# Designs tried in a protein design run: designed miniproteins, single chains, continued (5). Part 33

Each design is a single chain, and the fold is of that chain. pLDDT is the mean over its residues in the fold that is shown.

## One batch from the design tools (miniprotein)

Design m17121
Fold by ESMFold2-Fast:
Structure m17121 (fold): chain A 71 residues (1-71)
Amino acid sequence: SKEDEELAKKNLELGKFIAEAYRELAAYMQSKSPEERAKLMAAFDELVDQLLAGEISMEEFRARMRELMAA
């Protein structure tokens, strides 16, 4: 149905958004210790879970990702 097609498109766009955020985080992590990389990945996983659960918006996710990479 058209509703299924629109939902699939939104899910694809959300997946691309998460993948782009991961690529930025992965680049940032290249200069970090293994312990700091583990903490960053755990924080990223939690933010992704919150985004997928609808607990935070894409804008809030972007803001938290910027804060995470500011240190």
Scores: mean pLDDT 84

Design m17122
Fold by ESMFold2-Fast:
Structure m17122 (fold): chain A 62 residues (1-62)
Amino acid sequence: MKVETEQLRPGKAAGLRVYSTRDRAEAERQIERLRADPRTIAVSLSHDEETGEYTVTGALAA
């Protein structure tokens, strides 16, 4: 499992958005959408080698 986490801004997470896809390009589009949201404080991308699934997680500020 490879996990990449990017801290975008300081803040306490009040919510979490999670997206799952088997398409890396779709996962990258979801990350870009999260980066464009001013409430997003951090994003993470993980890849499950067994299922081939990419999980995009965004931590959102209050």
Scores: mean pLDDT 78

Design m17123
Fold by ESMFold2-Fast:
Structure m17123 (fold): chain A 89 residues (1-89)
Amino acid sequence: MSEAEELFIERAKDAKSVTAYSRSGAAALLVLVTAVSLGLPAGVVEMDPEEFKARHEIEEEVETEHYRIYLARLEDGTLLVGIAPLSDL
């Protein structure tokens, strides 16, 4: 399991749904596949993670081996994930 997958599993424990924000299809797909594997509804919004960070109150900012990740949580239990490959930085 990748570091990013492990992080998403841990943060999604109390989530009701997941929305991925990325301009990288591969990064968004990693979040979607992980959410679906946990039985969670998941969606994608094509958005730069820096724009996501500017539009949402970020609760956690994490750098993994291959990704920079911004996390926000809504009152309805939705986990918002802004994700960018480190190769794009």
Scores: mean pLDDT 78

Design m17124
Fold by ESMFold2-Fast:
Structure m17124 (fold): chain A 63 residues (1-63)
Amino acid sequence: SSMALAEEQIAQAVADLETQIRTQLTGTPSRTEFEKNLTPQQQADVASALAAHRAHLERQLAG
C-alpha cells in the first residue's frame, strides 16, 4: 500500500506538471489542442521534461 500511494503521488505530480505546461504553451489544458498546435519537436521536448520530472521523483522515493 505504501508503494502504491507513492506511485499515485508521482503520477499526480507528473499529470499536474503536464497540465501546467499545456496551459502555458496553448492557453488550455487540452491534450487535443496541445497535439494540434505544437510541432513534433516541441511535443518531444515536453515528453522529455515530464520523463525527467518522473525520474527525479522516483529517485526521491528510492532515497
Scores: mean pLDDT 81

Design m17125
Fold by ESMFold2-Fast:
Structure m17125 (fold): chain A 107 residues (1-107)
Amino acid sequence: AARETALANVRVLAEAAIEQLRKAIEAAKKGDAEAAIRHAEAAREMLRAALDRARAADAPEELLEALEKAIEQVDEAIEALKKGDLEAAIEHAEKAREYAREAARLA
């Protein structure tokens, strides 16, 4: 069904975002803020695409909330990276991964 296909696409996008966030955390732990920002921005775009598709598919509110919270945490991680706060960036990116995992589970 069209809704099932849309939710499968949301799951794939959320899983792809989790992988980009893993790479962002790895780059941040190595002190590579530029690489960490690029991976976090890629995760943000994937999560935004997932949210748009979830909304178009009339997904449950819990899924929408998980995606919105994941995006919020990615934005906080990017801001921390730009300020040179690698510890805060890693914490926010890990929280973003938790919300993205919940979204993938719900989709």
Scores: mean pLDDT 90

Design m17126
Fold by ESMFold2-Fast:
Structure m17126 (fold): chain A 69 residues (1-69)
Amino acid sequence: SEDVERLGEFAALVQRYLDEGLSPEEAVRKAFEELRKKSPKEDLPYIKKMEESVLKAIENGRALVAELA
């Protein structure tokens, strides 16, 4: 399915950038940049919304950890 293929490609790109020493935010941003380059133009607004949601989740997670520390 397209969703499984997209998740697999995205996960592999994120893991590659993490292995290269990037932060989670940098890895996610670069993975979404590569996904946008390979995606049809009709999907770009959807991909942008997904990137914003993932980055916000990372920010919220950091804020929660800081509050608990």
Scores: mean pLDDT 77

Design m17127
Fold by ESMFold2-Fast:
Structure m17127 (fold): chain A 93 residues (1-93)
Amino acid sequence: MEAIKKEIEDIVANAKNPYQAAVQLNHFVTTKKDLPAFKYTESNPPKLEFGEGKAKEIRSLIKGQTYAVFDANGENVSGELKIGDTYVEVVAE
């Protein structure tokens, strides 16, 4: 559990922006079993909260999704910018 929590924290910490973090976390949770209970809120800065136990249900990190790509200076470099609510609520057993 602690190793997986650290992987989730590292994804959020190493993402260039909250949208990228949400996309990477969504991919991560679809490939992993035995996830800790957690909640991610797409904000600036992004918020990550861990609960007790293991995840019983995972809901999409991206709600009404869509995202922009930013360069190292924080400037949008994509041809189209879309913004969505991003959260996952993971329910412990």
Scores: mean pLDDT 61

Design m17128
Fold by ESMFold2-Fast:
Structure m17128 (fold): chain A 90 residues (1-90)
Amino acid sequence: SEAIELIEEAKELLSKSTVPSAESLIEGLDEIIKLIKEGKYEEALEKIEALIEGLQRLLAAETNPKDIELLKKAIELLKKAKEILKEKIK
């Protein structure tokens, strides 16, 4: 699944970050992958939207240039995954 591939890439970027909530965010992404594999696209969409909002809040407070770039890239990948999930619900 293209959506799962994008989420896995976002997980890898977060694992390279020093943000204190990285482990919790990765666990959230694993739950989203599980929901996608189960065909629960509406629930996966709700959870990915909440996670994107959380990442955007972290980005707004982040001062480490490396973590800023990793968070920006992760958000972009998750936004692409979100659009794919929206197409599945139509």
Scores: mean pLDDT 88

Design m17129
Fold by ESMFold2-Fast:
Structure m17129 (fold): chain A 70 residues (1-70)
Amino acid sequence: SHMEEVRRILMEAASLIKDPAKGVATVLLALAAILEGRFDEAVQIVRDNLTKEGKPEEAERLAERLREAL
């Protein structure tokens, strides 16, 4: 299901963030945006937080996968 793929993408994104509290916050903010139909914002949250973590390649890969899953 699309929701199961979304869950996998968000959990992978959280695992790439060194601070577990920031990882959890990223998942909750992205999920809140998805639940409100703000899909572009959810994709941007994932991209921005992984880019700040120093992982721009993973940021683009996961952001693209999330956009496709939504």
Scores: mean pLDDT 84

Design m17130
Fold by ESMFold2-Fast:
Structure m17130 (fold): chain A 84 residues (1-84)
Amino acid sequence: AKEKIKELTEEIVRLIIEKDPDVAKGIGLALALLGALIDVELHDDYEYLLKVAEEVIEYAKENGLPELLEKAEELIKLVKELMK
């Protein structure tokens, strides 16, 4: 579960960087996702990762990025299943 969450978060970061029509906002979200992964790895804390993933969903909707939207929704589902 943790390894798949890390993999998916890294894929989301890559998609933001590669497909980003708003470089400043995309970079901010990518850095926030990487920071959230530190909390996951060091503290098993998923709350910040969930918050940033919701922000990625809004970013994907605003910029018409369906692949990013799909991956962010998958990440939220996996994190919520792990937090049970």
Scores: mean pLDDT 78

Design m17131
Fold by ESMFold2-Fast:
Parts: C-alpha cells; sequence; structure tokens
Structure m17131 (fold): chain A 82 residues (1-82)
C-alpha cells in the first residue's frame, strides 16, 4: 500500500537522522579518532551499496540499520567539507 511505503520511508529517514545526530555530536566533542572516522565512512558506503543492490532482500530492521550507518557516514563527510 502507498501509505505503508511512505511510513517505511519515514522510519528509514528517522534512523538515518539518528545516526547523523549521534555521529555529529561525537565529532564536535572531538571523541572520534581519524581511524574511527574512516571506519564510519567505509561502513556508510558499504551500507549504501547494500541498500542499492539488495534492497528487496533486506528486512525493514536491516534497512533501518543500514540507514543509521549511512547517516553516520553523511555526518562525517559533511563536517569534513566545512
Amino acid sequence: MKAEEEKIEQELAEAAQKGYDEAKKKIEAGELTEKEIEEIIKEGLEAIKEVQEHQEELSLEELKEKAYKIGKGLAVKKLKEE
């Protein structure tokens, strides 16, 4: 149903935002090492690839976990561009 698809998209967006906010807070506090930053970026890129290639095979819970990792990676990338 269209309403169910919209709800799923919202839940994925919320998971990504949570990952973004948590990573941003740690970066701004200086709590992440360069190695941890690289690992977050790598996990985010791998999560994007898995969603793009295997979206139909992933459960909603797995998609949320991938969205969270993508959000963390986006926070790190955006703060490096500032």
Scores: mean pLDDT 78

Design m17132
Fold by ESMFold2-Fast:
Structure m17132 (fold): chain A 82 residues (1-82)
Amino acid sequence: MQKIVEELKKKVEEIAAPYAEEFENATLETATPEQLKVLLEIARLYAEALAEMAKANPEKKAELEAMKAELEKQAEELEKKL
């Protein structure tokens, strides 16, 4: 199980790494349309990773789904701000 989580983390991090800093730098006030697109892309990647983790750990499903909902909410909120 830990092996799957580590493998997934590496995959997501490798793909999202160039944009991770943009995600952290882009706040509600500083977010540009281009940055919002990057944030949405990163959020989707994390949501997908969380879904895979939920499959491996049903007991943590609620926790992982809550995190996914939070990411989606944040992305949608930033999109509305523009």
Scores: mean pLDDT 64

Design m17133
Fold by ESMFold2-Fast:
Structure m17133 (fold): chain A 92 residues (1-92)
Amino acid sequence: MELTPLEKAVAEAAFYRLSLGLDYEAAKWMVKALVEAQKASDEEIDRAIRLARLYGDEEMVKALEAVRNGESVEEIVEKTGYPAAIEELKKL
């Protein structure tokens, strides 16, 4: 079973953050995941949240829950304390 674009972005963010310690690359994938989540159904977002929890990416869990609750990507990346994510958001 192939991952959706949202699930792939969640997996990539977790890999860069937790396995490689590359916060900049992780932040880029987090922004991509949040953009995809805005286009996704509530059920798709809920599946992505479960995937993020399985990876242990608590920042991604909180960010996806905020999208699920109707917060903007801009507000979410500011709240996560991710300076690199804010810079990537400015490029998108």
Scores: mean pLDDT 77

Design m17134
Fold by ESMFold2-Fast:
Structure m17134 (fold): chain A 66 residues (1-66)
Amino acid sequence: EKEKKIEELRKFFGNPPSLTDEDLERIIEMLEKGRPLWKALLEVELEHTPESARPYLEKQLEFLDK
C-alpha cells in the first residue's frame, strides 16, 4: 500500500534525485492530511535546504499559503 504510493509519486515526479523514499512518504502523509502538493514539496525541500537558503523557501511557503 504505502510502497505503491511512494513508487507512483516517484514516477509522477520523474524520479527526482533530491527526494528519498522517506521524503515521498512524508509528502503522502501531508497530502492525506489535506495539505496541497506544492506545500508538501516545499516543506520537504525546506528540511533539506542549507541554512542560508531556508528563509527564502519559508517566505515562499508563507506567501503561497495566504
Scores: mean pLDDT 71

Design m17135
Fold by ESMFold2-Fast:
Structure m17135 (fold): chain A 83 residues (1-83)
Amino acid sequence: MKLTPEERAEVERIRAELEANRDDSEKLWQTYFEWERRLKKENRRRVAYAVSLLVRGEEPTEEKINEFDKLDKEAEKRRQEIL
């Protein structure tokens, strides 16, 4: 459930980019959406959750990452039941 060392290193690189743009809302959200799109395409689910918390100025705790993972799994299950 915790991020792996490799996932943590990726989150810290993305954190640096987001923090560099914290005072520019447009550039902050453009940077976030670029990373979100890339991470989703690469199926880097937990890193994507951590980055979504960082863009909002929240610390990516294990509890918050687990809550996002739970919600996405429930949404995927419901989608499969409808299809």
Scores: mean pLDDT 76

Design m17136
Fold by ESMFold2-Fast:
Structure m17136 (fold): chain A 78 residues (1-78)
Amino acid sequence: TEEIIKKIKEARKELGPTASIGEIAKKLGLSEKTVLNAIIKYSQKKIEELKKKAPGTLEAEVEIALYQMKISVSKLAL
């Protein structure tokens, strides 16, 4: 998961910030489903980390909400 996320970030730097999930998947030789599942798992991991480090802070709650939105959108795309 972490390795796939690193590759996604590198693909984004090369293709640009508006690159679609399909374009990223094609560049990495992965399926869109694989890319979406990696994003979901990474986002879930980040939510757990934020809950441990800074529970109840505004900054942590905002980041958690953004990751939850990313999970929801990714699940709808699956």
Scores: mean pLDDT 77

Design m17137
Fold by ESMFold2-Fast:
Structure m17137 (fold): chain A 70 residues (1-70)
Amino acid sequence: LEEELQRLRAELAKMLGLPEDASLAELEAKFREMKANAARAPEVAQPLADRELAEIERLLREIKELEKKL
């Protein structure tokens, strides 16, 4: 459980450009920042950004679910 949680957090941190030891709060804050930046981006860039944000959101949900089972 801890190894799987650590691996998922490291993967998400990599996608967000954060260090592997980033806290869940930092991951959430970075995701929120990326979402806000994507909303300000030109419409032509939106489809790819939306797909990446959806994948990040899915990983964040899985991490939260695992933490609840601790």
Scores: mean pLDDT 72

Design m17138
Fold by ESMFold2-Fast:
Structure m17138 (fold): chain A 68 residues (1-68)
Amino acid sequence: MSDTQRLVEAITRGVEELLAAGASEELLVEFVERAQAVVDEIQRTGDLEAGLARLEELLEEALEELEE
């Protein structure tokens, strides 16, 4: 897959996991906004692997917000 397809797949999986966990639309918007910042960084640096790892961290952070 292209880098764009891999990024879209990672973000889509994150959104699906958050929805399954009962995330609000507000939390989903925050996650997507943070994910877009990561995508911008990947476009600047070309470091897809670091970006994918950061997206996974953002998903874990968002899921932790649901634990409160």
Scores: mean pLDDT 79

Design m17139
Fold by ESMFold2-Fast:
Structure m17139 (fold): chain A 85 residues (1-85)
Amino acid sequence: AQVDANAARTQAELQRLIEILDNSKNEEDFIKKLEEYAKEHPEEARVYQNLIDLVKKYGKEEVKKRLEDTLAQLPAMAAAARASG
Protein backbone atom coordinates (compact mmCIF):
# COMPACT_ATOMS: atom_id res chain seq x y z
CA ALA A 1 0.00 0.00 0.00
CA GLN A 2 2.71 2.54 0.94
CA VAL A 3 4.87 1.51 -2.05
CA ASP A 4 1.84 2.04 -4.34
CA ALA A 5 1.01 5.38 -2.67
CA ASN A 6 4.64 6.53 -2.98
CA ALA A 7 4.75 5.41 -6.64
CA ALA A 8 1.53 7.33 -7.42
CA ARG A 9 2.90 10.45 -5.70
CA THR A 10 6.22 10.15 -7.56
CA GLN A 11 4.33 9.66 -10.85
CA ALA A 12 2.27 12.83 -10.24
CA GLU A 13 5.40 14.82 -9.33
CA LEU A 14 7.29 13.60 -12.44
CA GLN A 15 4.30 14.48 -14.66
CA ARG A 16 4.21 17.95 -13.05
CA LEU A 17 7.96 18.44 -13.65
CA ILE A 18 7.55 17.43 -17.32
CA GLU A 19 4.66 19.94 -17.67
CA ILE A 20 6.76 22.72 -16.06
CA LEU A 21 9.61 21.84 -18.46
CA ASP A 22 7.26 21.87 -21.51
CA ASN A 23 5.79 25.24 -20.42
CA SER A 24 9.27 26.75 -19.86
CA LYS A 25 10.51 29.08 -22.63
CA ASN A 26 14.11 27.82 -22.40
CA GLU A 27 16.65 26.18 -20.05
CA GLU A 28 17.14 29.42 -18.06
CA ASP A 29 13.38 29.74 -17.40
CA PHE A 30 13.16 26.07 -16.33
CA ILE A 31 16.19 26.42 -14.00
CA LYS A 32 14.67 29.57 -12.45
CA LYS A 33 11.41 27.72 -11.73
CA LEU A 34 13.29 24.79 -10.15
CA GLU A 35 15.34 27.19 -7.98
CA GLU A 36 12.10 28.83 -6.77
CA TYR A 37 10.60 25.41 -5.88
CA ALA A 38 13.83 24.46 -4.04
CA LYS A 39 13.56 27.65 -1.94
CA GLU A 40 9.89 26.93 -1.10
CA HIS A 41 10.61 23.24 -0.29
CA PRO A 42 14.11 23.01 1.29
CA GLU A 43 13.52 19.34 2.22
CA GLU A 44 13.26 18.57 -1.55
CA ALA A 45 16.02 21.02 -2.60
CA ARG A 46 18.44 18.16 -3.46
CA VAL A 47 15.98 16.75 -6.04
CA TYR A 48 15.52 20.15 -7.71
CA GLN A 49 19.28 20.87 -7.58
CA ASN A 50 20.00 17.50 -9.26
CA LEU A 51 17.55 18.42 -12.06
CA ILE A 52 19.18 21.86 -12.45
CA ASP A 53 22.61 20.17 -12.72
CA LEU A 54 21.27 17.72 -15.36
CA VAL A 55 19.71 20.56 -17.42
CA LYS A 56 23.00 22.53 -17.32
CA LYS A 57 24.96 19.40 -18.35
CA TYR A 58 22.67 17.74 -20.94
CA GLY A 59 20.06 20.35 -21.88
CA LYS A 60 16.31 20.68 -21.44
CA GLU A 61 15.28 18.10 -24.09
CA GLU A 62 17.58 15.36 -22.70
CA VAL A 63 16.30 15.97 -19.14
CA LYS A 64 12.71 15.70 -20.46
CA LYS A 65 13.53 12.30 -22.03
CA ARG A 66 15.06 11.10 -18.74
CA LEU A 67 12.01 12.22 -16.74
CA GLU A 68 9.69 10.49 -19.26
CA ASP A 69 11.83 7.31 -19.10
CA THR A 70 11.68 7.34 -15.28
CA LEU A 71 7.90 7.87 -15.39
CA ALA A 72 7.53 4.91 -17.80
CA GLN A 73 9.60 2.68 -15.46
CA LEU A 74 7.69 3.58 -12.25
CA PRO A 75 4.98 0.83 -12.56
CA ALA A 76 7.67 -1.85 -13.08
CA MET A 77 9.77 -0.50 -10.19
CA ALA A 78 6.73 -0.47 -7.88
CA ALA A 79 5.85 -4.05 -8.93
CA ALA A 80 9.47 -5.17 -8.29
CA ALA A 81 9.43 -3.53 -4.83
CA ARG A 82 6.18 -5.37 -3.94
CA ALA A 83 7.58 -8.71 -5.22
CA SER A 84 10.79 -8.26 -3.17
CA GLY A 85 8.88 -7.63 0.10
Scores: mean pLDDT 74

Design m17140
Fold by ESMFold2-Fast:
Structure m17140 (fold): chain A 66 residues (1-66)
Amino acid sequence: SASLEELLEEAERLAREVAALGADASPELRLELDINLGLLRIAEALGLLTEEQRERLAELEARAAA
């Protein structure tokens, strides 16, 4: 769906911004990323993500956990 693709694109954008800023990334920016990742995890649990979208989410989560 368009809304799930938009959430993934936004999460990918936010993850790039957090990575670029490193230690200088604001708590608000980190929280916005965490909210988007949380919504995507709920969508994954409900079976709403395509295989490509699940792979993209897994990559985002792996980077966030490192």
Scores: mean pLDDT 85

Design m17141
Fold by ESMFold2-Fast:
Structure m17141 (fold): chain A 59 residues (1-59)
Amino acid sequence: SQMEQLVAAATALVRANPETADAITPEFLRRHLARTHPELRPTDEQLRAAIAAAKAEFA
């Protein structure tokens, strides 16, 4: 599903730079996805949910 792709992308960003996880904003994730997964068209709510889920994985 689209949400699974969003969570996977956000999780990869947190995993790559866990010390800067709090700097991952919905805008940052959207810009990243525009380059890596241009087929995805997430809402701000979906981006926020994906970031929250990714951060919870490392809490």
Scores: mean pLDDT 79

Design m17142
Fold by ESMFold2-Fast:
Structure m17142 (fold): chain A 77 residues (1-77)
Amino acid sequence: SSMEERRRELAREIAENLARVALAWLAGVSMEELDAALAGVSDAERAAIDARLAALDAKSVAAAREAARALFAALRA
């Protein structure tokens, strides 16, 4: 169904957004700096950023995402 397809799309968008938050965290830059950099990039430059994200150790990116989730959960408590 279209709702199932949209849920899969949202899951991909969330994963991509979390990966970018992890990238900002790992690179030691603010989200504002990352967002400003991304706003000025071409499709080719975005592809290069995506390739760099893919080159990160999957375990390291997953650990950063898990830490972000834990921090958010603690903030909500």
Scores: mean pLDDT 63

Design m17143
Fold by ESMFold2-Fast:
Structure m17143 (fold): chain A 118 residues (1-118)
Amino acid sequence: MSVRELLIAEIDATLAAADALYELVKPKLSPEQQAKMEQLVATLRDHARRAKEAIENGDMKTALEHVEKLIEAAFDLVKIVKSNLSKLSPEEQAQVEQKIADLQRHAGRAYLALKLLS
């Protein structure tokens, strides 16, 4: 697997974790929180797409800028998720904490690798 394929895989894993977090908390969210989460997920998807396009073109600096914006949106998403943890069962809370860890791990790996390549 090439470095570019590994970077794209980490970005895709970050999106998968964000989607999983939204689905886990969605039934417990207010309509306003659902709308904000949908906006944040859309922002994550847009920046992930632009980062992957930049990686494919060899523009690691532009890819890093989009991964930074993706991380900002992911941080805001995690804040909404954590504010609703008390509404979840202990089993659901454990699943959420695992998905937050997955999100942070994959996003962090993409960021650090791009920082070294930029």
Scores: mean pLDDT 88

Design m17144
Fold by ESMFold2-Fast:
Order: sequence, then structure tokens, then C-alpha cells
Structure m17144 (fold): chain A 68 residues (1-68)
Amino acid sequence: GLVEVEAEVRGKDGRIYRIKVVAEKEETAAGAKVAAISLALDGKVDEIEEAAKELGAEKVEIEIEEEE
């Protein structure tokens, strides 16, 4: 079955990144999640989707919320 993992990260840029990764294997989902969290912490949002897909993620959703 598909594995779905979610992360909510506050980046150093003050934005909240909500990341959803769907993958066929747990190790793939875990790797993609770790990469996504690292990139989100650095504010490198443009790299998150590409990195996760390169790690074999089936789907990646990224939602960015600005803090007031």
C-alpha cells in the first residue's frame, strides 16, 4: 500500500511549510520527508518537490503559510 507522511515546519524565513509526501515504500517516504524538512528549514521551497520526487516519492504537496 501507499505510505503517506506529513510534516509541518517553521522555516528560518518565518513561513510555515506543510509538506505531504506519498510513496510506495516507508524508506522512500522517510528519506523524502527528511530532505523536505531540511530544505524547508533553510527556506529552499523550490527544491523540496524536486528532491522528494528524485527520492522516489509518488506525490508531493507543499503548502506555504505566511506568519502574521
Scores: mean pLDDT 79

Design m17145
Fold by ESMFold2-Fast:
Structure m17145 (fold): chain A 113 residues (1-113)
Amino acid sequence: SLEDKARSLLVKIVRMLQEGKTEEEIRAELKAILDTLSFEERKKVLIYLGELAARMAERLGRPDLVNELRKAIEEVKSAKTKEELDEASDKFIGTLVRAARALLDQLEAARAS
């Protein structure tokens, strides 16, 4: 399902971050996968992925990250053309990778405490 694909992509992002991959390397890998999807499939996968990340941010007490992720999700939802979706997707991936990194850093700090 598209939800399973979104969950798999979130797991892939977490793994790449734990392996020390850069935002640009993660961006390239995600773009390669997302570019295989239709316009509607890509929108749904990005929305599911954003909602999963926002839920994690909410559970970890990060309203700042929830707000940034929600804004990125709305830009994806609002895209009506391939060009608009490409732009919204690019911004979304940046927001998602930065949010995932911040949440992983917080979880690692909590484990060390």
Scores: mean pLDDT 86

Design m17146
Fold by ESMFold2-Fast:
Structure m17146 (fold): chain A 84 residues (1-84)
Amino acid sequence: SMEQVKNGIKALTLLIAIGSELDLLEKSGSGLTPEEREHQIRVAERYLEKVEELAKTLPEDEKEKILKKLEELRKRLAEVKRKM
């Protein structure tokens, strides 16, 4: 449906945003304060939850692709959190 197409686009857009945020958090010399880093981690966590919610509304093939990328990003975020 058109609603599923819109939700798929929203999910992909959020995945790109999360990826960019993680790239910044993983980069040495980013210049982020501890408070800024903690804030960005919380933003990434909220976006991951939103992607999971959106994925539940999608056709199975699109859902599987998004959930695979979501799992990759979750592992990256866990590593970022482990190093803090």
Scores: mean pLDDT 85

Design m17147
Fold by ESMFold2-Fast:
Structure m17147 (fold): chain A 70 residues (1-70)
Amino acid sequence: VSEEVIEKAYQEFLKNYDPNLPDYQVEVDLYMTSLKVALKNSPDTTPFSKIIAKAEDIYEELYKRYLQEH
């Protein structure tokens, strides 16, 4: 996954980010953003298992960014 994709995904997460949210809700929002970005950046012929793997890679990078900034 490219740095540009990660940055764009993180900015999408921040659009609806509320610092008063509990940690588990932040994790859910990060994962849902990661899944949406993986779906958007995958061709219609991509197996679901490959989309999930891509979403997990994006989630790991977004979560690292979130922890560094908070």
Scores: mean pLDDT 80

Design m17148
Fold by ESMFold2-Fast:
Structure m17148 (fold): chain A 100 residues (1-100)
Amino acid sequence: SNEEIKKLIAEMLKKAFDEFLERFKDQIPPEVQEKARKKMDELLEKVKKGEITLPELFTEANKILNEVLSHLSDEQKKEFETLLNKTFAEIHKKIEEIRK
């Protein structure tokens, strides 16, 4: 169902975001990490409550990610882009599996 898909996407995004912050923890100031985690947690709570659409979720998540990305080198940004593309491909595959 669409509700199951939204929850799955939110959980996958949360996991990817936490893994991203852990991977680059030495490059991102602790206060930036804390603020980003809080914003992401608030965003995911809105998903669970049905207060946000998937396009809105991706828009707000991108805003949070852009704040964090500004602290990374060009090489690290490329590594992040690779991880993000892999995560989106996995999300797409899961959506197709659920809708079959």
Scores: mean pLDDT 78

Design m17149
Fold by ESMFold2-Fast:
Structure m17149 (fold): chain A 77 residues (1-77)
Amino acid sequence: SFRVGNLEVTLEKLPDGRLRVSLRDVATGAEWPPFEVDGTPEHIRAALEEMHRRGLSVGAMLRALREYDFARRTFRA
């Protein structure tokens, strides 16, 4: 697992090769429902760190990861 701001991110590789992403706010203990995404752990980490730097909400980050490969999409500042 790794940290993005106050978010603890846990990645689990599934039998089908996809990743299960789990998010928890370490300050409040709040957790978001887990979801599955394609990609490598390194790619998902880089994507989340960039989205957090750009000020995206957790919900917006989750939607972005579900809808597209981050490497093919540039976020607007």
Scores: mean pLDDT 71

Design m17150
Fold by ESMFold2-Fast:
Structure m17150 (fold): chain A 83 residues (1-83)
Amino acid sequence: EKLEIDAEVTVTPLSSEEIKEGILAHAEYLVEQAKDLKTEKAKEAMVKGLDALAAYAKKTMTPELAAEVEKALEAAKKEIEEL
C-alpha cells in the first residue's frame, strides 16, 4: 500500500517489551526484503527503515532496552550492507 507512516505505535498502546518485539520483527522483514530484491536501491531503502526504527526505539523505550534494540538493528543493517 502507498502510505507514509512515522513508524510510531501511538494508536496501539504497547509495553516497551512488545514494542521491542515489533521493531525486531520489522527489522527481520527489512533484511529479508533486501535479500529478495538484491538491488542497491532496495538495500538503501531497507537501511533507511532500520535507521527510523532505531530512532523510534530511542524515543519510546528505556535506555537499556533501546540499546539492545539498536544493537540488533545495527547487526541487521550490517547484514544488508554485506549483501
Scores: mean pLDDT 75

Design m17151
Fold by ESMFold2-Fast:
Structure m17151 (fold): chain A 68 residues (1-68)
Amino acid sequence: AAARAEEAEARVARELPAAVAATERYFEFDEKNQEVGSTEGPEAKARGQEQVREYAARLLEAFLEQLA
């Protein structure tokens, strides 16, 4: 139904900019912290990458829920 698609698009349009901004800000902070040369090395980098991956997975799940 068109109304259902319209509601999904409206919700994505409402949520997506904030989610994108939050993701970009997280990438920026995580990358900046890694660039500052954390002497903790690969472990700190792996932890940051895992957190980014989890955030991306949550966004994907939210999108899939909208399409369900």
Scores: mean pLDDT 60

Design m17152
Fold by ESMFold2-Fast:
Structure m17152 (fold): chain A 61 residues (1-61)
Amino acid sequence: SNLASEVAAQLVLEFKVSEDTAQEAVNAAIDFLSGIGMPVTPETLVPLAVTFLKEQLKQKV
């Protein structure tokens, strides 16, 4: 969706990560929200994608 691309672009700018890394975090957040039956909106997606990105970066370093 357009929302996924917009959130990924925001993560690239704010955290200086690659597009692939940002997209992985966004996709993981979407999968999590869908799996628990929560709506995928900017309000639910952005905080979760940021959380998953931070956890991904901790595991990589």
Scores: mean pLDDT 81

Design m17153
Fold by ESMFold2-Fast:
Parts: sequence; structure tokens; C-alpha cells
Structure m17153 (fold): chain A 68 residues (1-68)
Amino acid sequence: SVEEVMEELRKIRDRIAASTDLAEMERLFLEAARLYVENADRFSPEQRAEAERLLTEMDRRIRELRAA
């Protein structure tokens, strides 16, 4: 279900936030992006906005670690 996809995106975001392994974080981000794209037409506007915020947070964290 879309609810399960949203929960998985939140779990991936939390794992990225807790990680310092760039290779792991990048693999997790690609999985999150795949889930988003595969389910794009199934999201409500609110779910889409949340998913986009989660992906933005993931990307920001990875970029910050690369810059350190």
C-alpha cells in the first residue's frame, strides 16, 4: 500500500540520518528515489509533499557529509 511506501521512506530517511557511511547512504537514497518514482501516481498531494521533504532531507545530509 501507499501507506507502507511512506513508512519505508521514513525508515530510510532515519537510517541515512543515523549513518556516516557515504556508500550506504547513497544506496539507501537510490532505494528511496526508486520507491518514490514507482509510486508517484499513487500519492495524495499530502503524501507527495511529505515524500519530497524526506528525499530533500536525505540529499542534504549526504551532501553535508561529502563536504566534510
Scores: mean pLDDT 89

Design m17154
Fold by ESMFold2-Fast:
Structure m17154 (fold): chain A 68 residues (1-68)
Amino acid sequence: AETPELKLKQVIELFKAQAEVKTISDVVKYSQSYVQNLIDQSEDAKEFVVNLAVLLDVDPQYAVKELA
């Protein structure tokens, strides 16, 4: 089973690689429109990964560290 931390790490790597929104959506199991809206509402990459961490019930500090 994939842990929430591993799932978040995978999504952050995909986001850094500028993967398609559909690919990210498939990993987090949220709709493509939901993921796109999160990206559009986020001021920067840091806010996006923090919002994703909260959604996946992961420590936001872990997300910020993985993004760096």
Scores: mean pLDDT 80

Design m17155
Fold by ESMFold2-Fast:
Structure m17155 (fold): chain A 61 residues (1-61)
Amino acid sequence: GSMQKLVNQLVGKKIEKIGLEYDVELAKKNPSLMTQAQIDALEQQIKQLDAEIAKLDKQLA
């Protein structure tokens, strides 16, 4: 893909990660919002996004 397409994907994934991290912190402050299993699932998604961001950073280098 073009350089611009990769940059747009990278930015999009970084924004998504920030949103998920916010949801996890909110759930930690209010345990009635989510179960531990749901929090664990969100943290798993954050790890997936970190791996995808790292791959895109390598492709842009």
Scores: mean pLDDT 84

Design m17156
Fold by ESMFold2-Fast:
Structure m17156 (fold): chain A 81 residues (1-81)
Amino acid sequence: SEALRAALEEALAEDARLLAKELGLELSEEAIREIARRLAEEALAALLNPAPGQTSEQFQQALYDALLAALRAAAEKEKAA
């Protein structure tokens, strides 16, 4: 649902801000929002069509790994721009 996607986006944006600060990554609010939006859409799609045998813990770990990778990639892109 759109409400669930929006809630996921807000939660992921907060997690992204905290993780970026802990990692010392300088990211714009725009970059953080873009990452949160994309990952929220991906997470919602995965929840609607879950991988066979995936546990909630595995899902959360995959989402965390994706968030970490996205933050690092965005930081490198911002340095290059």
Scores: mean pLDDT 80

